# Ledger of designs, part 92: designed miniproteins, single chains

Each design is a single chain, and the fold is of that chain. pLDDT is the mean over its residues in the fold that is shown.

## One batch from the design tools (miniprotein)

Design m3206
Fold by ESMFold2-Fast:
Structure m3206 (fold): chain A 81 residues (1-81)
Amino acid sequence: SGEEVKEQLLAAGELAIETFADDPETVARLREVLARLRAADPADEAEIRRLEGEFLGVVHEAMERRAAAGEPVPRIVAPPP
């Protein structure tokens, strides 16, 4: 359901903000997406999916920049142990 996807994305977003804490631009973009996600109606699954795509795009761009710079790429797709 859209509510389950929304909750999963909010949890992943908090982990992503913590993981990219040294990248203020990425943190700002993640906070903006998460604010829109929190305001989104979970019954509007098209909007939830759009926000999921935006979230993944921000994370992937940040990971690609770190890889290109020779820096360690953080793992966002797995929950912490």
Scores: mean pLDDT 78

Design m3207
Fold by ESMFold2-Fast:
Structure m3207 (fold): chain A 79 residues (1-79)
Amino acid sequence: MLEEEARNLARAASAGDVEEAERYGKRVAEIAEKLGVDYDLARSIATAVRRATLDHGVSAEGGEEALLRALREEIERAK
């Protein structure tokens, strides 16, 4: 489920777990691709949110919301 993997990414990034956050970022991009989003675009969005959460102290909830908002916009455009 996209929401669950987005939450997992945001939580891992907020905890400073770079490897776990990257793994969840890949899963998020794979799910978004199945929903019609370009894989490279989805990967870029996940990477941007991961970096903002890791480097700038964005909360896990903030990171999850930002990621889901951006991906939902692209999913809607793909329809």
Scores: mean pLDDT 81

Design m3208
Fold by ESMFold2-Fast:
Structure m3208 (fold): chain A 92 residues (1-92)
Amino acid sequence: SAVRRELAALFREAGHAVADLLPAELAGPFREVADEFARAIEAGAAVSPEVLERWRRVGTEAEAYLAADPEARARALAIEERMAAEGAAVVA
């Protein structure tokens, strides 16, 4: 599906952009789980419980880090908002 490929690409791009705001020890795991989630979207498959749990864990760690840096947090929110808007346009 062209829609699934575009959504997967947007998710991967947004995930990598957020990871670039993180220290190296968090950035790697964040990119890895974002890539796995994007692959599931592209395949039209359910995300495995293990991948979903890893995403929740690395997401929580990333949010805790970004909470200490208001500028980085604002950039992360802008990335998420842009991805949500572009994703909505793809499925409209």
Scores: mean pLDDT 84

Design m3209
Fold by ESMFold2-Fast:
Structure m3209 (fold): chain A 109 residues (1-109)
Amino acid sequence: MADEIVQAVINGDEAAIEKLIEALREEGYEDAAKALEYFWKEELEKALELADATFIKSLLLLKMESNKLTEEERELIIEKIAKLRGIPKEEVEKELKELEKKKEELKAE
């Protein structure tokens, strides 16, 4: 399931995203389904209201890997994570950069 969401987002496969949204709704994950739908429709503010910080962080990293994330979208997501966690925006950016660096170092080994 998680890997299927990752691949659908990276590939920009609208049909795969729609099927994942339906599957989430059928299993009773209505808030996750709505968050994914709003995120896919580029309605980031609405998606961020329903998604938890972990889900948002995962989607941010996935969009960054696909080079489909704008600088404005990145800032908005980072601000929401900072607000949800009660930490400064700069701390969230630091954590994301450290995760990206660790990911690259693991691929280099």
Scores: mean pLDDT 61

Design m3210
Fold by ESMFold2-Fast:
Structure m3210 (fold): chain A 95 residues (1-95)
Amino acid sequence: AAAAIEARLRAIEEKVREMGELVKKIETATGEELEELVKELERLAEEVLAELEALIAEARAAGDEDLAAALERAKEVFRGQVEQALAHAEKIKAA
């Protein structure tokens, strides 16, 4: 059980790393490239949020309320970071 959760957390970490690289590319992107990078960032964000929700449900089913609470906090922090990144991309697009 623990090993399966660790593997899934590792997969989430890899997607978050990929999103970080997209945010760096957005800083210098223009036109169609900027639009495509924003769409990819939104797609990865949806996948990460869905997997975090699945892990929260599994942690609760296992009776691990501390892990479930920690994952809920991580989800809210991640959601806020995505919102800030998308708002920043909109400012770049408007410039």
Scores: mean pLDDT 83

Design m3211
Fold by ESMFold2-Fast:
Structure m3211 (fold): chain A 64 residues (1-64)
Amino acid sequence: SMELKKEMQEEMDKVLRGTRAKAVLDNPDALAALTPEQIKELQATVEEGEEASKRLVELMKELG
């Protein structure tokens, strides 16, 4: 359905944002330039991406 495809795109966008956030957190030089609040927000973005990845698996099961 169109709704299912839209949900898959939204979850994929979260996965991509989480991947980018993880790349920043894995870079010690980038971390040194960030506030604790910014680091916490990036960690939350990574976690959202990981949950979105699990959701994509469930959505794919609905497609067969």
Scores: mean pLDDT 84

Design m3212
Fold by ESMFold2-Fast:
Structure m3212 (fold): chain A 98 residues (1-98)
Amino acid sequence: SEREELRERFERLKKEAEELEKRAKELVKRAKETRSEEDKKELEKLREEFARLSEEIGRLAEQALALGDLELAREAILLEARLTVYQMLLYELIKEIE
């Protein structure tokens, strides 16, 4: 069904988000210690990856709402919000290194 296809897509995006979050935690720890231009560039790149994924999940949430899948829509909205917080934290750290 369309709902099952959308759920499968969400699970793939959720796994991608978990990998990005893991990379963010490691890079944030390193960048705070090094304050290097190289780590700043990696933070910028990672922030762009979070922004792209957040946009994809936002679109999926809209599709879930259109299909009346309120459970999936809620999960997607919460994940999008979480990724937005990571974008903000990465931006603040990048600004501190500037």
Scores: mean pLDDT 89

Design m3213
Fold by ESMFold2-Fast:
Order: structure tokens, then sequence, then C-alpha cells
Structure m3213 (fold): chain A 101 residues (1-101)
């Protein structure tokens, strides 16, 4: 389903942003960890590898807790987006609009 794919991508995007801000992990470090799992250019394999990298940095228990919280709690999701927008000096309305597309 396009709706399910969009939701999964939104959750993954928010988890990635939390990882970058809380753990101060660079894009280059994330890419190097992905390469250790897969070099396959398939989008599904890259997504699976990215999920494993996020889980590795924040731990399995916390990963599952945050994923569930982002998926089920709209208020928590909006709070995370607002905090991320402030750190990136981004327009909160524009960021929320992009993530809902």
Amino acid sequence: SMEERRRENEILSLLLMILKLEKKVSDEEILEEIKKITTEPDPEKLKEALEKVIEKYIGKEKYEELKKKIETDKEFRLEVIEKLAKKENLDVEELVKALKE
C-alpha cells in the first residue's frame, strides 16, 4: 500500500533524525555502517540496512519503543518534529508539510 509505505518512510525518517541529533552521528558514519550490512542498490535492502543501523546505535529495546511511540502517538510525533526543526533552523510548518506528503 502507498499509505503504508509513506507511513514507514515517515517513521524511519524521524528515527534517523533523532539518531543524528541525540547521538551526533554524521551521514558519512551512517553510510559506512550501511555498507557493512549491504552494498546492494535495492531500495528495500537499503531500508532494511538503515533500520539495522538505527537499532545498533540506539539499542533494540529503545528502537522498538520509539518506533511504536512515533507510529501511535500523534502528539509525540509533532513534538519530535518541532524539536528537530528548531535545531536545524527549519520552518516547522514546512517540515510538517514535507513529512505528510
Scores: mean pLDDT 66

Design m3214
Fold by ESMFold2-Fast:
Structure m3214 (fold): chain A 94 residues (1-94)
Amino acid sequence: KAELINAVKVAAKNLPPGKQKSLIVSFKLLSEGFKGMDLRALFAHAVRSAKIYKLSQKTQEALQTAYDLLKNEPEKRKEAIDIFVKAIVEEFFT
């Protein structure tokens, strides 16, 4: 989960200062809410939630790609996290 927060901090650098703080706080709260879940379970939940709440098709596809990478290619863990964070930032913070 520390990896997720670090990726969020990196993504936040490309946003205006007010949105940077909001994004970081939102993901810290999300991380605390999923205390005891591994990152793969969190990504699976995000994929399901994106479909239920009808997020953009681009976001749904990006979250699915991130989950598949995390599940099937553990060596691409950082890439999976970066794709996940970018998808959320583009959906809610652009």
Scores: mean pLDDT 74

Design m3215
Fold by ESMFold2-Fast:
Order: C-alpha cells, then sequence, then structure tokens
Structure m3215 (fold): chain A 107 residues (1-107)
C-alpha cells in the first residue's frame, strides 16, 4: 500500500508519507469527511512520534507544528493502543474499496 520508511528517515519524509497515506484514503473513500481525514493524520503523526526516540520525536513535533499547526505529544500506552485500533478499523473499512478500484483496473 505505502512505502515503509526507515526509522532513521528524515522528519520531513515521514510527514510527507503520512500526507500521501491520508490523500490515498480520501481517493479510496471520498465519503470520508475532512474532519475524519484530519483525525487520521493526527493519529498517524502521534503514533510515529510515540514510536520514535526522543530526538526523532522532537524533530517530528517541530515539523508538525510548523507545517500543520499541531502540537503533538507522545501517547500513553493506553492511548497508543486505542489509536492503533482506530487506524486498523479505518484500514479495514478502506481495504474493500481499494481492492475494488484496483480490480477494475486489472479486469
Amino acid sequence: KMVELEKNDTAENILKNIELTVEQLKSIDPSMSEEELEEIKRIMLELVITESDEEKAKELREEAKKKYGLELEKLSEEEEKEAREKLEEIVKRAKPKAEELYKKREE
């Protein structure tokens, strides 16, 4: 689906890949609201910041604030679990629509 980034990739490239993922989700499911897409982007950013070491997390927070005006912190273990479950649910809903679009191209 998405090109996976090295954990040592630049903060700018990580943010760009999150933006591309959200844009693809919008293309797959145009019924998603702008508010839902912004929430997905925020969740993805918070998860990446939480998974990163302190130095990378700081770089990601500074870039997110600069580009999106978002002040993001590392999630607690409980918040991280809920965020991952929410993203998994979104992916499960989008997957059938993505597969139908791709299948139409191959048929």
Scores: mean pLDDT 73

Design m3216
Fold by ESMFold2-Fast:
Structure m3216 (fold): chain A 92 residues (1-92)
Amino acid sequence: SSSIPDAELAKRIVEELKRLLEEGKISLHEALAILIAYLEMLINKETSAEKLQELYEEYLKKPVEELIEKALELAEKLGPEVLEKVKELIEL
């Protein structure tokens, strides 16, 4: 199905963000803002770097609790494997 490549890309993004969080290179807030921006673009089939930056900056303005809810919502749309990876990221 056409959703398989999006789920694989999403999982790779989550794994990289988890690594950066574990290394102390980014905050959970920054990781969630980046993740939501990427997941929203994958769902909407957008590829613009400018749009990714715009979404990231908008999500950085939101509280962590709202970002957690949004990340889980978007991950669920991409499938159970992506949702599991996002839950692991949030629990760090």
Scores: mean pLDDT 83

Design m3217
Fold by ESMFold2-Fast:
Parts: structure tokens; C-alpha cells; sequence
Structure m3217 (fold): chain A 73 residues (1-73)
């Protein structure tokens, strides 16, 4: 599965940051890691270019906005 392979590669890339956020209990770093994950999911959904994937991308965009608001405050 091409999509699964790309997700797995991305998860391996962000693993050090996710580990650091967990070990240091860094709320800001944790939010940044979650935002990066959401952005990657939106990118992959747009590549699929199906109506369902576009709807999922819009939902993830809304979630990213909420996480960004928490990061600012």
C-alpha cells in the first residue's frame, strides 16, 4: 500500500520529536508534532483526490486550526 508506506516513513521521521515531547512532557512540542501529523494526512488525502478524501482533508484542516490556537495560547 503506497499510502501506508508513506505514512510509515513519515512516522519514523517524526518519532524522535514525538519521543522527546513524551519524555520531557513538552506540551508545545507535542502540539507541533500533532500539527505535523495532521498536515501530512491532509497532503495524502489531497493526493488520493476522491470526494471522501477531500472531506477528510477539510476535517483535518479544522483540527489543525484548533491545535494551532492552543499553541498560541
Amino acid sequence: EKLKEEIEAFLKEIEPEAKKAYEEKDEELELKVKIKLGEKLIELAKKLNTPEARAAAAKYEALIKELEAKLKK
Scores: mean pLDDT 76

Design m3218
Fold by ESMFold2-Fast:
Structure m3218 (fold): chain A 59 residues (1-59)
Amino acid sequence: MVPRVRSSALSADGRRLEVEAVGGEIRVLASHTDAADRDSAAAVKAGTAVGEASLELRA
């Protein structure tokens, strides 16, 4: 029942995060994301972390 984050895409600015949930789509805007540039895993981790936090707020 709880929507699970399947995929997340973080903008280079770290301000926009698009999250795709299994069986549904969840669009999240991360304005306060501490995105560490677009440096590989660092950016991915930031995106995933924000996605998870957003899920707690929504579900």
Scores: mean pLDDT 44

Design m3219
Fold by ESMFold2-Fast:
Structure m3219 (fold): chain A 55 residues (1-55)
Amino acid sequence: GTAVLTLLSDNEAVLTALSDIEIYNLETGEIETLKAGETRVIDLNKWFPLDEVTL
């Protein structure tokens, strides 16, 4: 899938899903799915996108 990343700081961003995307939580080992049109604030040190992300 495709998502847009909007940086809030060096450690925090808003992730906006343009299609269904998966993100990986490095602390828990969990994969989360964001649906198209969903937004989430993420910690850039704890979450790893598995899909294409644009700035």
Scores: mean pLDDT 78

Design m3220
Fold by ESMFold2-Fast:
Structure m3220 (fold): chain A 97 residues (1-97)
Amino acid sequence: MADEIGRELRKAREALLNKDYETAIEHAQKALDLVRTALEQARAQGAPQEAIDHLERAIKHVEKAIEYAQKGDYEKALEHLTEASTHFDRAVELIRA
């Protein structure tokens, strides 16, 4: 799952860099669905609260990236997609510790 989320976030960013907003939104939406599933699994497995908080922040940033991509706001979409990746990576680090 973590590898799939990372791949979808990377594909969304690559599409956004090419100003392919439709493809960026599709991959961001797939990442969003996978991160939501990861959050449910983290809660069920008793993951650290800090990891859960980072997954929740990743979800919010992916949601904002989709919103800004739909508006054609490249800079804001890229900013939020980068923040989502950072929070997701931190959550994975905390769960693996």
Scores: mean pLDDT 88

Design m3221
Fold by ESMFold2-Fast:
Structure m3221 (fold): chain A 71 residues (1-71)
Amino acid sequence: ALERLRARQERLQAEVEARGTLSPEEQERLAREVDRWVRDTLAEILGIPRSLLTAARSEEERRALLAEAAA
């Protein structure tokens, strides 16, 4: 998990450095990619079915699901 997180951060840093600055479109794409990665990582760590996390319409619903899994 830590190695995967480190590799992800390194990739993001390299993209910023290579381009200098991310465009608004690239920032939106990157945000979606990060959100997907977070969902996958949380599902893996907490054993939550990804379908439940994907079905959550808001961050509030997502936090409720995570709280239930952590209980």
Scores: mean pLDDT 62

Design m3222
Fold by ESMFold2-Fast:
Structure m3222 (fold): chain A 72 residues (1-72)
Amino acid sequence: SLEKDIKGLGGKYLVKLRPDLRGEELAQAIMQIEKIGGKIVGVGSNRTVAVDTDASEEELRSIPGVEEVIKI
């Protein structure tokens, strides 16, 4: 499954971005994830990214455009 594959790649979180984010807003959300030390290890459907980070779930949820954070 995607979750098992992402765990194998060192992914710690699935981060779902708002489905209405386009262009610059989507790019800004991705840049903020990277700024807090998030490494994007995979890209899924429906604006979902797999992230490996030592940052907390709360820090990821505080990023503008983040809708949901799932720890894996």
Scores: mean pLDDT 76

Design m3223
Fold by ESMFold2-Fast:
Structure m3223 (fold): chain A 79 residues (1-79)
Amino acid sequence: SEIERLKEEAREHARALVEKVLAAAEPEEQARLTEEAVELAERGALGEAGELSEEERERVRRRQEELVERIRARAAALA
């Protein structure tokens, strides 16, 4: 299905980005942030597929922005 495809693509993309950005982090930290990124990516894909309300889509967007900021902060701290 289209929703299944979008979720799969979003999950793979999020995992690859976090693994690349946090390569220097401890495996446990990489796993935690990867799981959170994958969850939010899947929710974002549901929003793109029209499966979420406008308010839910905005909530997911805010959570994604917060996660990106945290990942950037961690990457900077590891440099």
Scores: mean pLDDT 80

Design m3224
Fold by ESMFold2-Fast:
Structure m3224 (fold): chain A 79 residues (1-79)
Amino acid sequence: DAERELARAEEELRRAIASLPPEVAERVRRETLARLAELAREVAALPGSEEERRERAARLGLEVAREGIELARRAAEEA
């Protein structure tokens, strides 16, 4: 379920970014990818099963996607 929610959030984020001015869209995309990469490294360092790490990665990915959506929404309001 977390993986499915992540997929939906990723799609929503992609659409939100696509509606921004090109320069703003690029900034939001870079910030989101950088944060996602950082969290992925943290999850990889955790003990546990592959299933447990995958579930945790999906939950953290959801948080990053939601933050990206908020960032895009605020940028759109300011534009």
Scores: mean pLDDT 76

Design m3225
Fold by ESMFold2-Fast:
Structure m3225 (fold): chain A 79 residues (1-79)
Amino acid sequence: EELERLKKRLEESLKWAEEQGLSPADIGDVYYRLGLVYKELGENEKSAEYFDKAARYYEQAGDTEKAERMRKLSEEAKA
């Protein structure tokens, strides 16, 4: 229940962030949170996709350490 509400709010936040042209780091944070929510819901495939997107945005932001952590989380979700 709470995860489903959080998922919807994060999906709305993602659309808003992309529409407003927020920083890559901020968009990456939204994708990272979506990855965590989908992992908790057992949707590992979507979780991995969102972690991969978060990694790309963190890389674009110059945060290579966060990008690498996101790639690791994506690999763990696929396993």
Scores: mean pLDDT 82

Design m3226
Fold by ESMFold2-Fast:
Parts: structure tokens; C-alpha cells; sequence
Structure m3226 (fold): chain A 64 residues (1-64)
């Protein structure tokens, strides 16, 4: 499932970016991710997170 791999990598890259922007603070990076998603991310799939963030949306729809 190539679409799922693309989605997972896109979500990982976005989280890596948020982590760096927040000075290596994991808690702040998670809070910022949840704020942008509009909901707690615990239990969400990578595809759902990607759709809510507007990244890799076509691949995320295929991975659902």
C-alpha cells in the first residue's frame, strides 16, 4: 500500500518540523499538532491526521 507509506512519511515530516519549531519540546509539538488538527491525535490514523492538516490529501483518501 504505497499511499499509506506516503501518508505516514508526510505526517512524520510535518511533526518533525513542528518539533524543531518548538525547540525540541515534544509536549508543545503535540499541542500544536492537535490545535491544527482540531482534536486529540491519540487513536487517529495517519490518514485522518493528514486529511485534517491538508497534507498528502489524495494519498490519505486512498489509505483510508
Amino acid sequence: KKALEIVKEAVKEEFRRLYKENGGDIEKAIEELEKRVGAPVIGMTAAEIAIRLGIAVEDAKQAL
Scores: mean pLDDT 77

Design m3227
Fold by ESMFold2-Fast:
Structure m3227 (fold): chain A 70 residues (1-70)
Amino acid sequence: LSEKEITQKILDYLLKETADDPVAQRGLEILRSNPRVTVDAVKSLARGLYVDDPEKQAKLLKKIDEIEAS
C-alpha cells in the first residue's frame, strides 16, 4: 500500500473509533481534507486529543502502528 492509502485507512479507523467524540471527529476531518496528510501528523493529533486518557491514546497509537505495518 502507498503511504497515502495507509494514511487514509488510519483516518477511516480513527473516525469510526471516535464517532461519539465531536472534538476528535473535527480534528480528523480537517486532516482528512489535507491531500498531504502523513501518518506522523495523524499520530500527533491522536496524542494531543487523548493526552489526558493514556489508555485510549495507547490503544489508538497501537492500532495506527498495526495499520502502518500492513
Scores: mean pLDDT 82

Design m3228
Fold by ESMFold2-Fast:
Structure m3228 (fold): chain A 86 residues (1-86)
Amino acid sequence: KEAEAERFKRVADAAIEAAKTLSDPQAANTIRGLAERLKEAADKGDIVKAANLYTALMLYAVGLEIEGKTEEAQRIIDAVRAALAA
């Protein structure tokens, strides 16, 4: 449980930092908001809510790729993948 919570917190922190590199304010605000909620859920030990927020974050990144914002989407995906591997 604690190991999973720490992993989700790392993912959230990575997504928040990646959001700062996005040029689109709407995309940046959406990713940051999802990541902040993910971090809050992980801090409370609500792993189910954290997993659902992680899924929402990844689906939003895929949506950015579909919209042609491929470099921005890839930055989010790469940051999240690196945090999961740490």
Scores: mean pLDDT 83

Design m3229
Fold by ESMFold2-Fast:
Structure m3229 (fold): chain A 75 residues (1-75)
Amino acid sequence: SGSGKVTREGDKYIVTLENVPLPKEVTVVLPGRYESVEVKDPNGNKVESKVENGEDYTLVTFTATQNGDYTITGK
């Protein structure tokens, strides 16, 4: 019943969660291959994440415990 969206801003991605039942496992598809990523919650705290690479994409999986804007920075 909630909604989510992903927006790119320069070198980072913003994952917005609204009215999502929590906790929620979130998987985000990023274009390109990243060796590692950093995920931060809406308060700027680091969140543990799993990274899996495809041919030209990266899957980032993390558990959201609050709604709001998460940031993902690729390396």
Scores: mean pLDDT 84

Design m3230
Fold by ESMFold2-Fast:
Structure m3230 (fold): chain A 68 residues (1-68)
Amino acid sequence: GFTEEDLSEKEKQEIEDTIERMKPLAEELLKDKSLSNKEKMLILFEEIIKNGSPVAREAALKQIEFAK
């Protein structure tokens, strides 16, 4: 599976930067009671694909495909 141990220090930093950039959106989505957990995750993954690091984008794409 995809684990943190499989990542270089640079890739770990790029993931941390992506998480920090997405944190405000994640917090707003968590407060939204009209959306299901699945819908909230899909919105987050789409933002990661649009604006995340290459490693984060690949992980998000795999999660979306698995959820179909």
Scores: mean pLDDT 70

Design m3231
Fold by ESMFold2-Fast:
Structure m3231 (fold): chain A 69 residues (1-69)
Amino acid sequence: SARVEALAKAATEALNKAVELGHGPEDGEKLRLVATRETPEGREETVTIDVEIVDGKAVLTGATATSRE
């Protein structure tokens, strides 16, 4: 969804900023970022973002969302 894509882009940009500051992951490293939230209705939403560092940049390789009631 557009919401998941926007979150994935924001997370990727944050990782790129950390790399530029010398505090992020290095080339060839693969990361999985998981964010979970609970809605007021008691539904749990989990977003999983897969990123690989290529030539000093975080590249989005996958993004998915699941929900649990």
Scores: mean pLDDT 75

Design m3232
Fold by ESMFold2-Fast:
Structure m3232 (fold): chain A 117 residues (1-117)
Amino acid sequence: SLSDTIKEAEDLINKFKEQSARVSQRAEEARRALEEGRDVAGDELAAVLKTLEDNGLTLNDTRKKLEDALKNYDLDGASSFPELEKLVKESKEKLAEIDAKISEADARLAAARARLA
């Protein structure tokens, strides 16, 4: 149901908040290592960058699944029902939040890669 999809999105957002914090920390570690003259092993930096990339891809897949799930509901004309309208709005807001966090992760990954190059 749409309600179940919203609950799933809420759980995914909570998981994503934890992953986003971890990704941000890894990006900061990579940036600091590069600014300190690349005195860390290249394989360690490569592993950090791969983790950032993988997290970004996973979050994108999650977003797509939520978007596809919303499209599977017949909402034509249902927007006149307050309860369903609220659920649709909440779903869209949660998708936007996930999109924003994916963009943040992608930006941090790009910054880390630019400094490594």
Scores: mean pLDDT 59

Design m3233
Fold by ESMFold2-Fast:
Structure m3233 (fold): chain A 90 residues (1-90)
Amino acid sequence: MDLEARIEELRERARRAREELAAFAEEAGEALLEDPEQRARAAELLREYAEALAELYRTLAELTGDPRYEEIAEETLRLAEETVAYLRAA
């Protein structure tokens, strides 16, 4: 597998997901946290971003051999899962 090409693909995927989440949050404003439908959409976008970012970090761990990247990936997914659960439960 071409890890460098995969990293560039994942960086672009993460950037697009982050931009989509940020644009959604800016447009929705404070209503994002008060509307169940908007909270559900924010949860979906956050999950997409977190998954892309975690896959990027795991691929960086494979390329560099640095276990810190794998730890960052796990932490990213954990924090996103907690936030998604909060957004869906509220």
Scores: mean pLDDT 80

Design m3234
Fold by ESMFold2-Fast:
Structure m3234 (fold): chain A 65 residues (1-65)
Amino acid sequence: SMQKEVALWTALAIEMMALGSEPAKLVDGKYVVYITSESEEAREEARKLVEKFKEKLPNVELVEL
């Protein structure tokens, strides 16, 4: 349901913010999360986190800046 999708997106956005990302955005029906950290460890953690959430939220995308 949309309610479950919003909850998952919010949880992912909070975790990504802890890794130094910009706030998540909804773009053309996709939940876009950003990682701007120059730390490769933080970037790898972000990639793994997004892959995990894609199992329940397939419309999520990671953008690496």
Scores: mean pLDDT 76

Design m3235
Fold by ESMFold2-Fast:
Structure m3235 (fold): chain A 70 residues (1-70)
Amino acid sequence: EERIENAKRYLEEAKKEKDPLVAARLAFQAYMDAIAAGDEELAKEASTVLGKYIRELEAQGREDEALAIA
């Protein structure tokens, strides 16, 4: 399914991204696509990656940007 393939691509791009804001946005998109596809396993992985980058943004003092993601 297109949504599952899109979610996988966004998640892989998030893992390669150096900017935690861009990485978090890609992970959030992967999470949304995984939820829409009904892939709970992929959604959980994307949520874990998203949480990692949100924490990294907070550690960098970029809390406003972290809150803007969701």
Scores: mean pLDDT 80

Design m3236
Fold by ESMFold2-Fast:
Structure m3236 (fold): chain A 82 residues (1-82)
Amino acid sequence: ALLKKEAFLKKYEEEIGKVSSVEELKAFAENVVEEFIRNHYSVDTFNAFRELLSVKMVELNVPVPERIALHKELIKKYNEGY
């Protein structure tokens, strides 16, 4: 189970590397959160994904207020979808 979750997260790490805009990143993040809800992945796996997302947001120079807003939206979506 843990090894499969790590392989799943690694796939998203590769996919996030291909994202080149903030709009693409937001769409990607929403789709990944929907997959996490459907597959009932743990909060730890969700938090690890959010760390990958934070790194990419810094790389794309996303303003701090937008980074905070996106994280809040994803947390809300994950919690409400569970």
Scores: mean pLDDT 77

Design m3237
Fold by ESMFold2-Fast:
Structure m3237 (fold): chain A 86 residues (1-86)
Amino acid sequence: MKIDEETFKKAVKLIYKLIEEGKAPFLQWLLPFGEKGVETWLRNNDGYDVKRLAKLLELMTHGKTSYTDAELTGELALKIVEELLK
């Protein structure tokens, strides 16, 4: 199941913010490449797949949406869950 372009763009920005704050250790190597690097990596790794994106967000937050810098992760996770239930 694919997400829309607006949700994808929000995911790119959120993931890059998590990288900047040291909360995405497996993607820290993308830091010098900016949001464009994150976008390119996600497009190459099926970032449009809802289940894949949900798994990536869980890995980045360690399953915890209570972090201040994970507020958007919580919103995206809820939206993804709603889409998966349709």
Scores: mean pLDDT 59

Design m3238
Fold by ESMFold2-Fast:
Structure m3238 (fold): chain A 62 residues (1-62)
Amino acid sequence: SEAIRKEAEKLSSDPEISSLAQAVIDAIDQGASEEEILKGLEDMAKDNPLAAKLLEELKKAA
């Protein structure tokens, strides 16, 4: 999704979550669906608060 990619690009400038945001961009460029990306972040968010933060921001952009 274009909206999710743009939000991830914006968040990639934040040094706390830049690696996770870049991973989302890379997944989109490799053809991952919006649902696959959000599901992956939901699984990570169970034990990673940075993944939870990224997921929340991407959901607001979608």
Scores: mean pLDDT 80

Design m3239
Fold by ESMFold2-Fast:
Structure m3239 (fold): chain A 80 residues (1-80)
Amino acid sequence: EVLELIEKSKLPEHIKELLKKALETKDPELFAKAVREYALLLGWTEEEADEIAKEAAERFKKDLEGTIKRFALSVLEHEK
């Protein structure tokens, strides 16, 4: 289901790959990198992107599947 949400998004392929790898490896750093790349894509500053990526890694450590799912849903909401 989480993979389906990622595939449904209009995210660039490289961000989709980072999210898929994070889900497969359970690596919070890969998830943080995906969130950072997305923030930069939306026009956030480097400082803002770094901060949200750090928070994303911590959330991922506590709730891996729920955190990725919420991120994917947020992306889909933003596309409308």
Scores: mean pLDDT 82

Design m3240
Fold by ESMFold2-Fast:
Structure m3240 (fold): chain A 92 residues (1-92)
Amino acid sequence: NKLNEELEEKYREELEELQKALDKIVEEAKAAGAKDGKELLELFSKDPELKELVEAYRRLVQLTLEEAPEEEILEAFEEFLEAAKKVKKALE
C-alpha cells in the first residue's frame, strides 16, 4: 500500500512518538491490572484522554476499511497522533 509507505517516510518521527505513547499506555494499563484487550478498553473508558484515543483509532480503522479518500485517512491518522500525544502527556 503506497499510502502506508508514504506515512512511514513522512511521519517517521510522529510514528515513533506514537509507538512510545502506546507503550506507556499499555504499561500503565498493565500496572492497573488489565490482563487482556477487553480489560484495557474498560480502563480506557474511564479516562477522557484514553477514550478520545480509542475513538480516534476506531475512526481511522473505519475509514481505512471503507476505502475512504486518502486525504480523509491522513486527517484521521493525524487526529489519532494528537490524541496519543495528549495521553502521553497525561501519563507524565
Scores: mean pLDDT 69

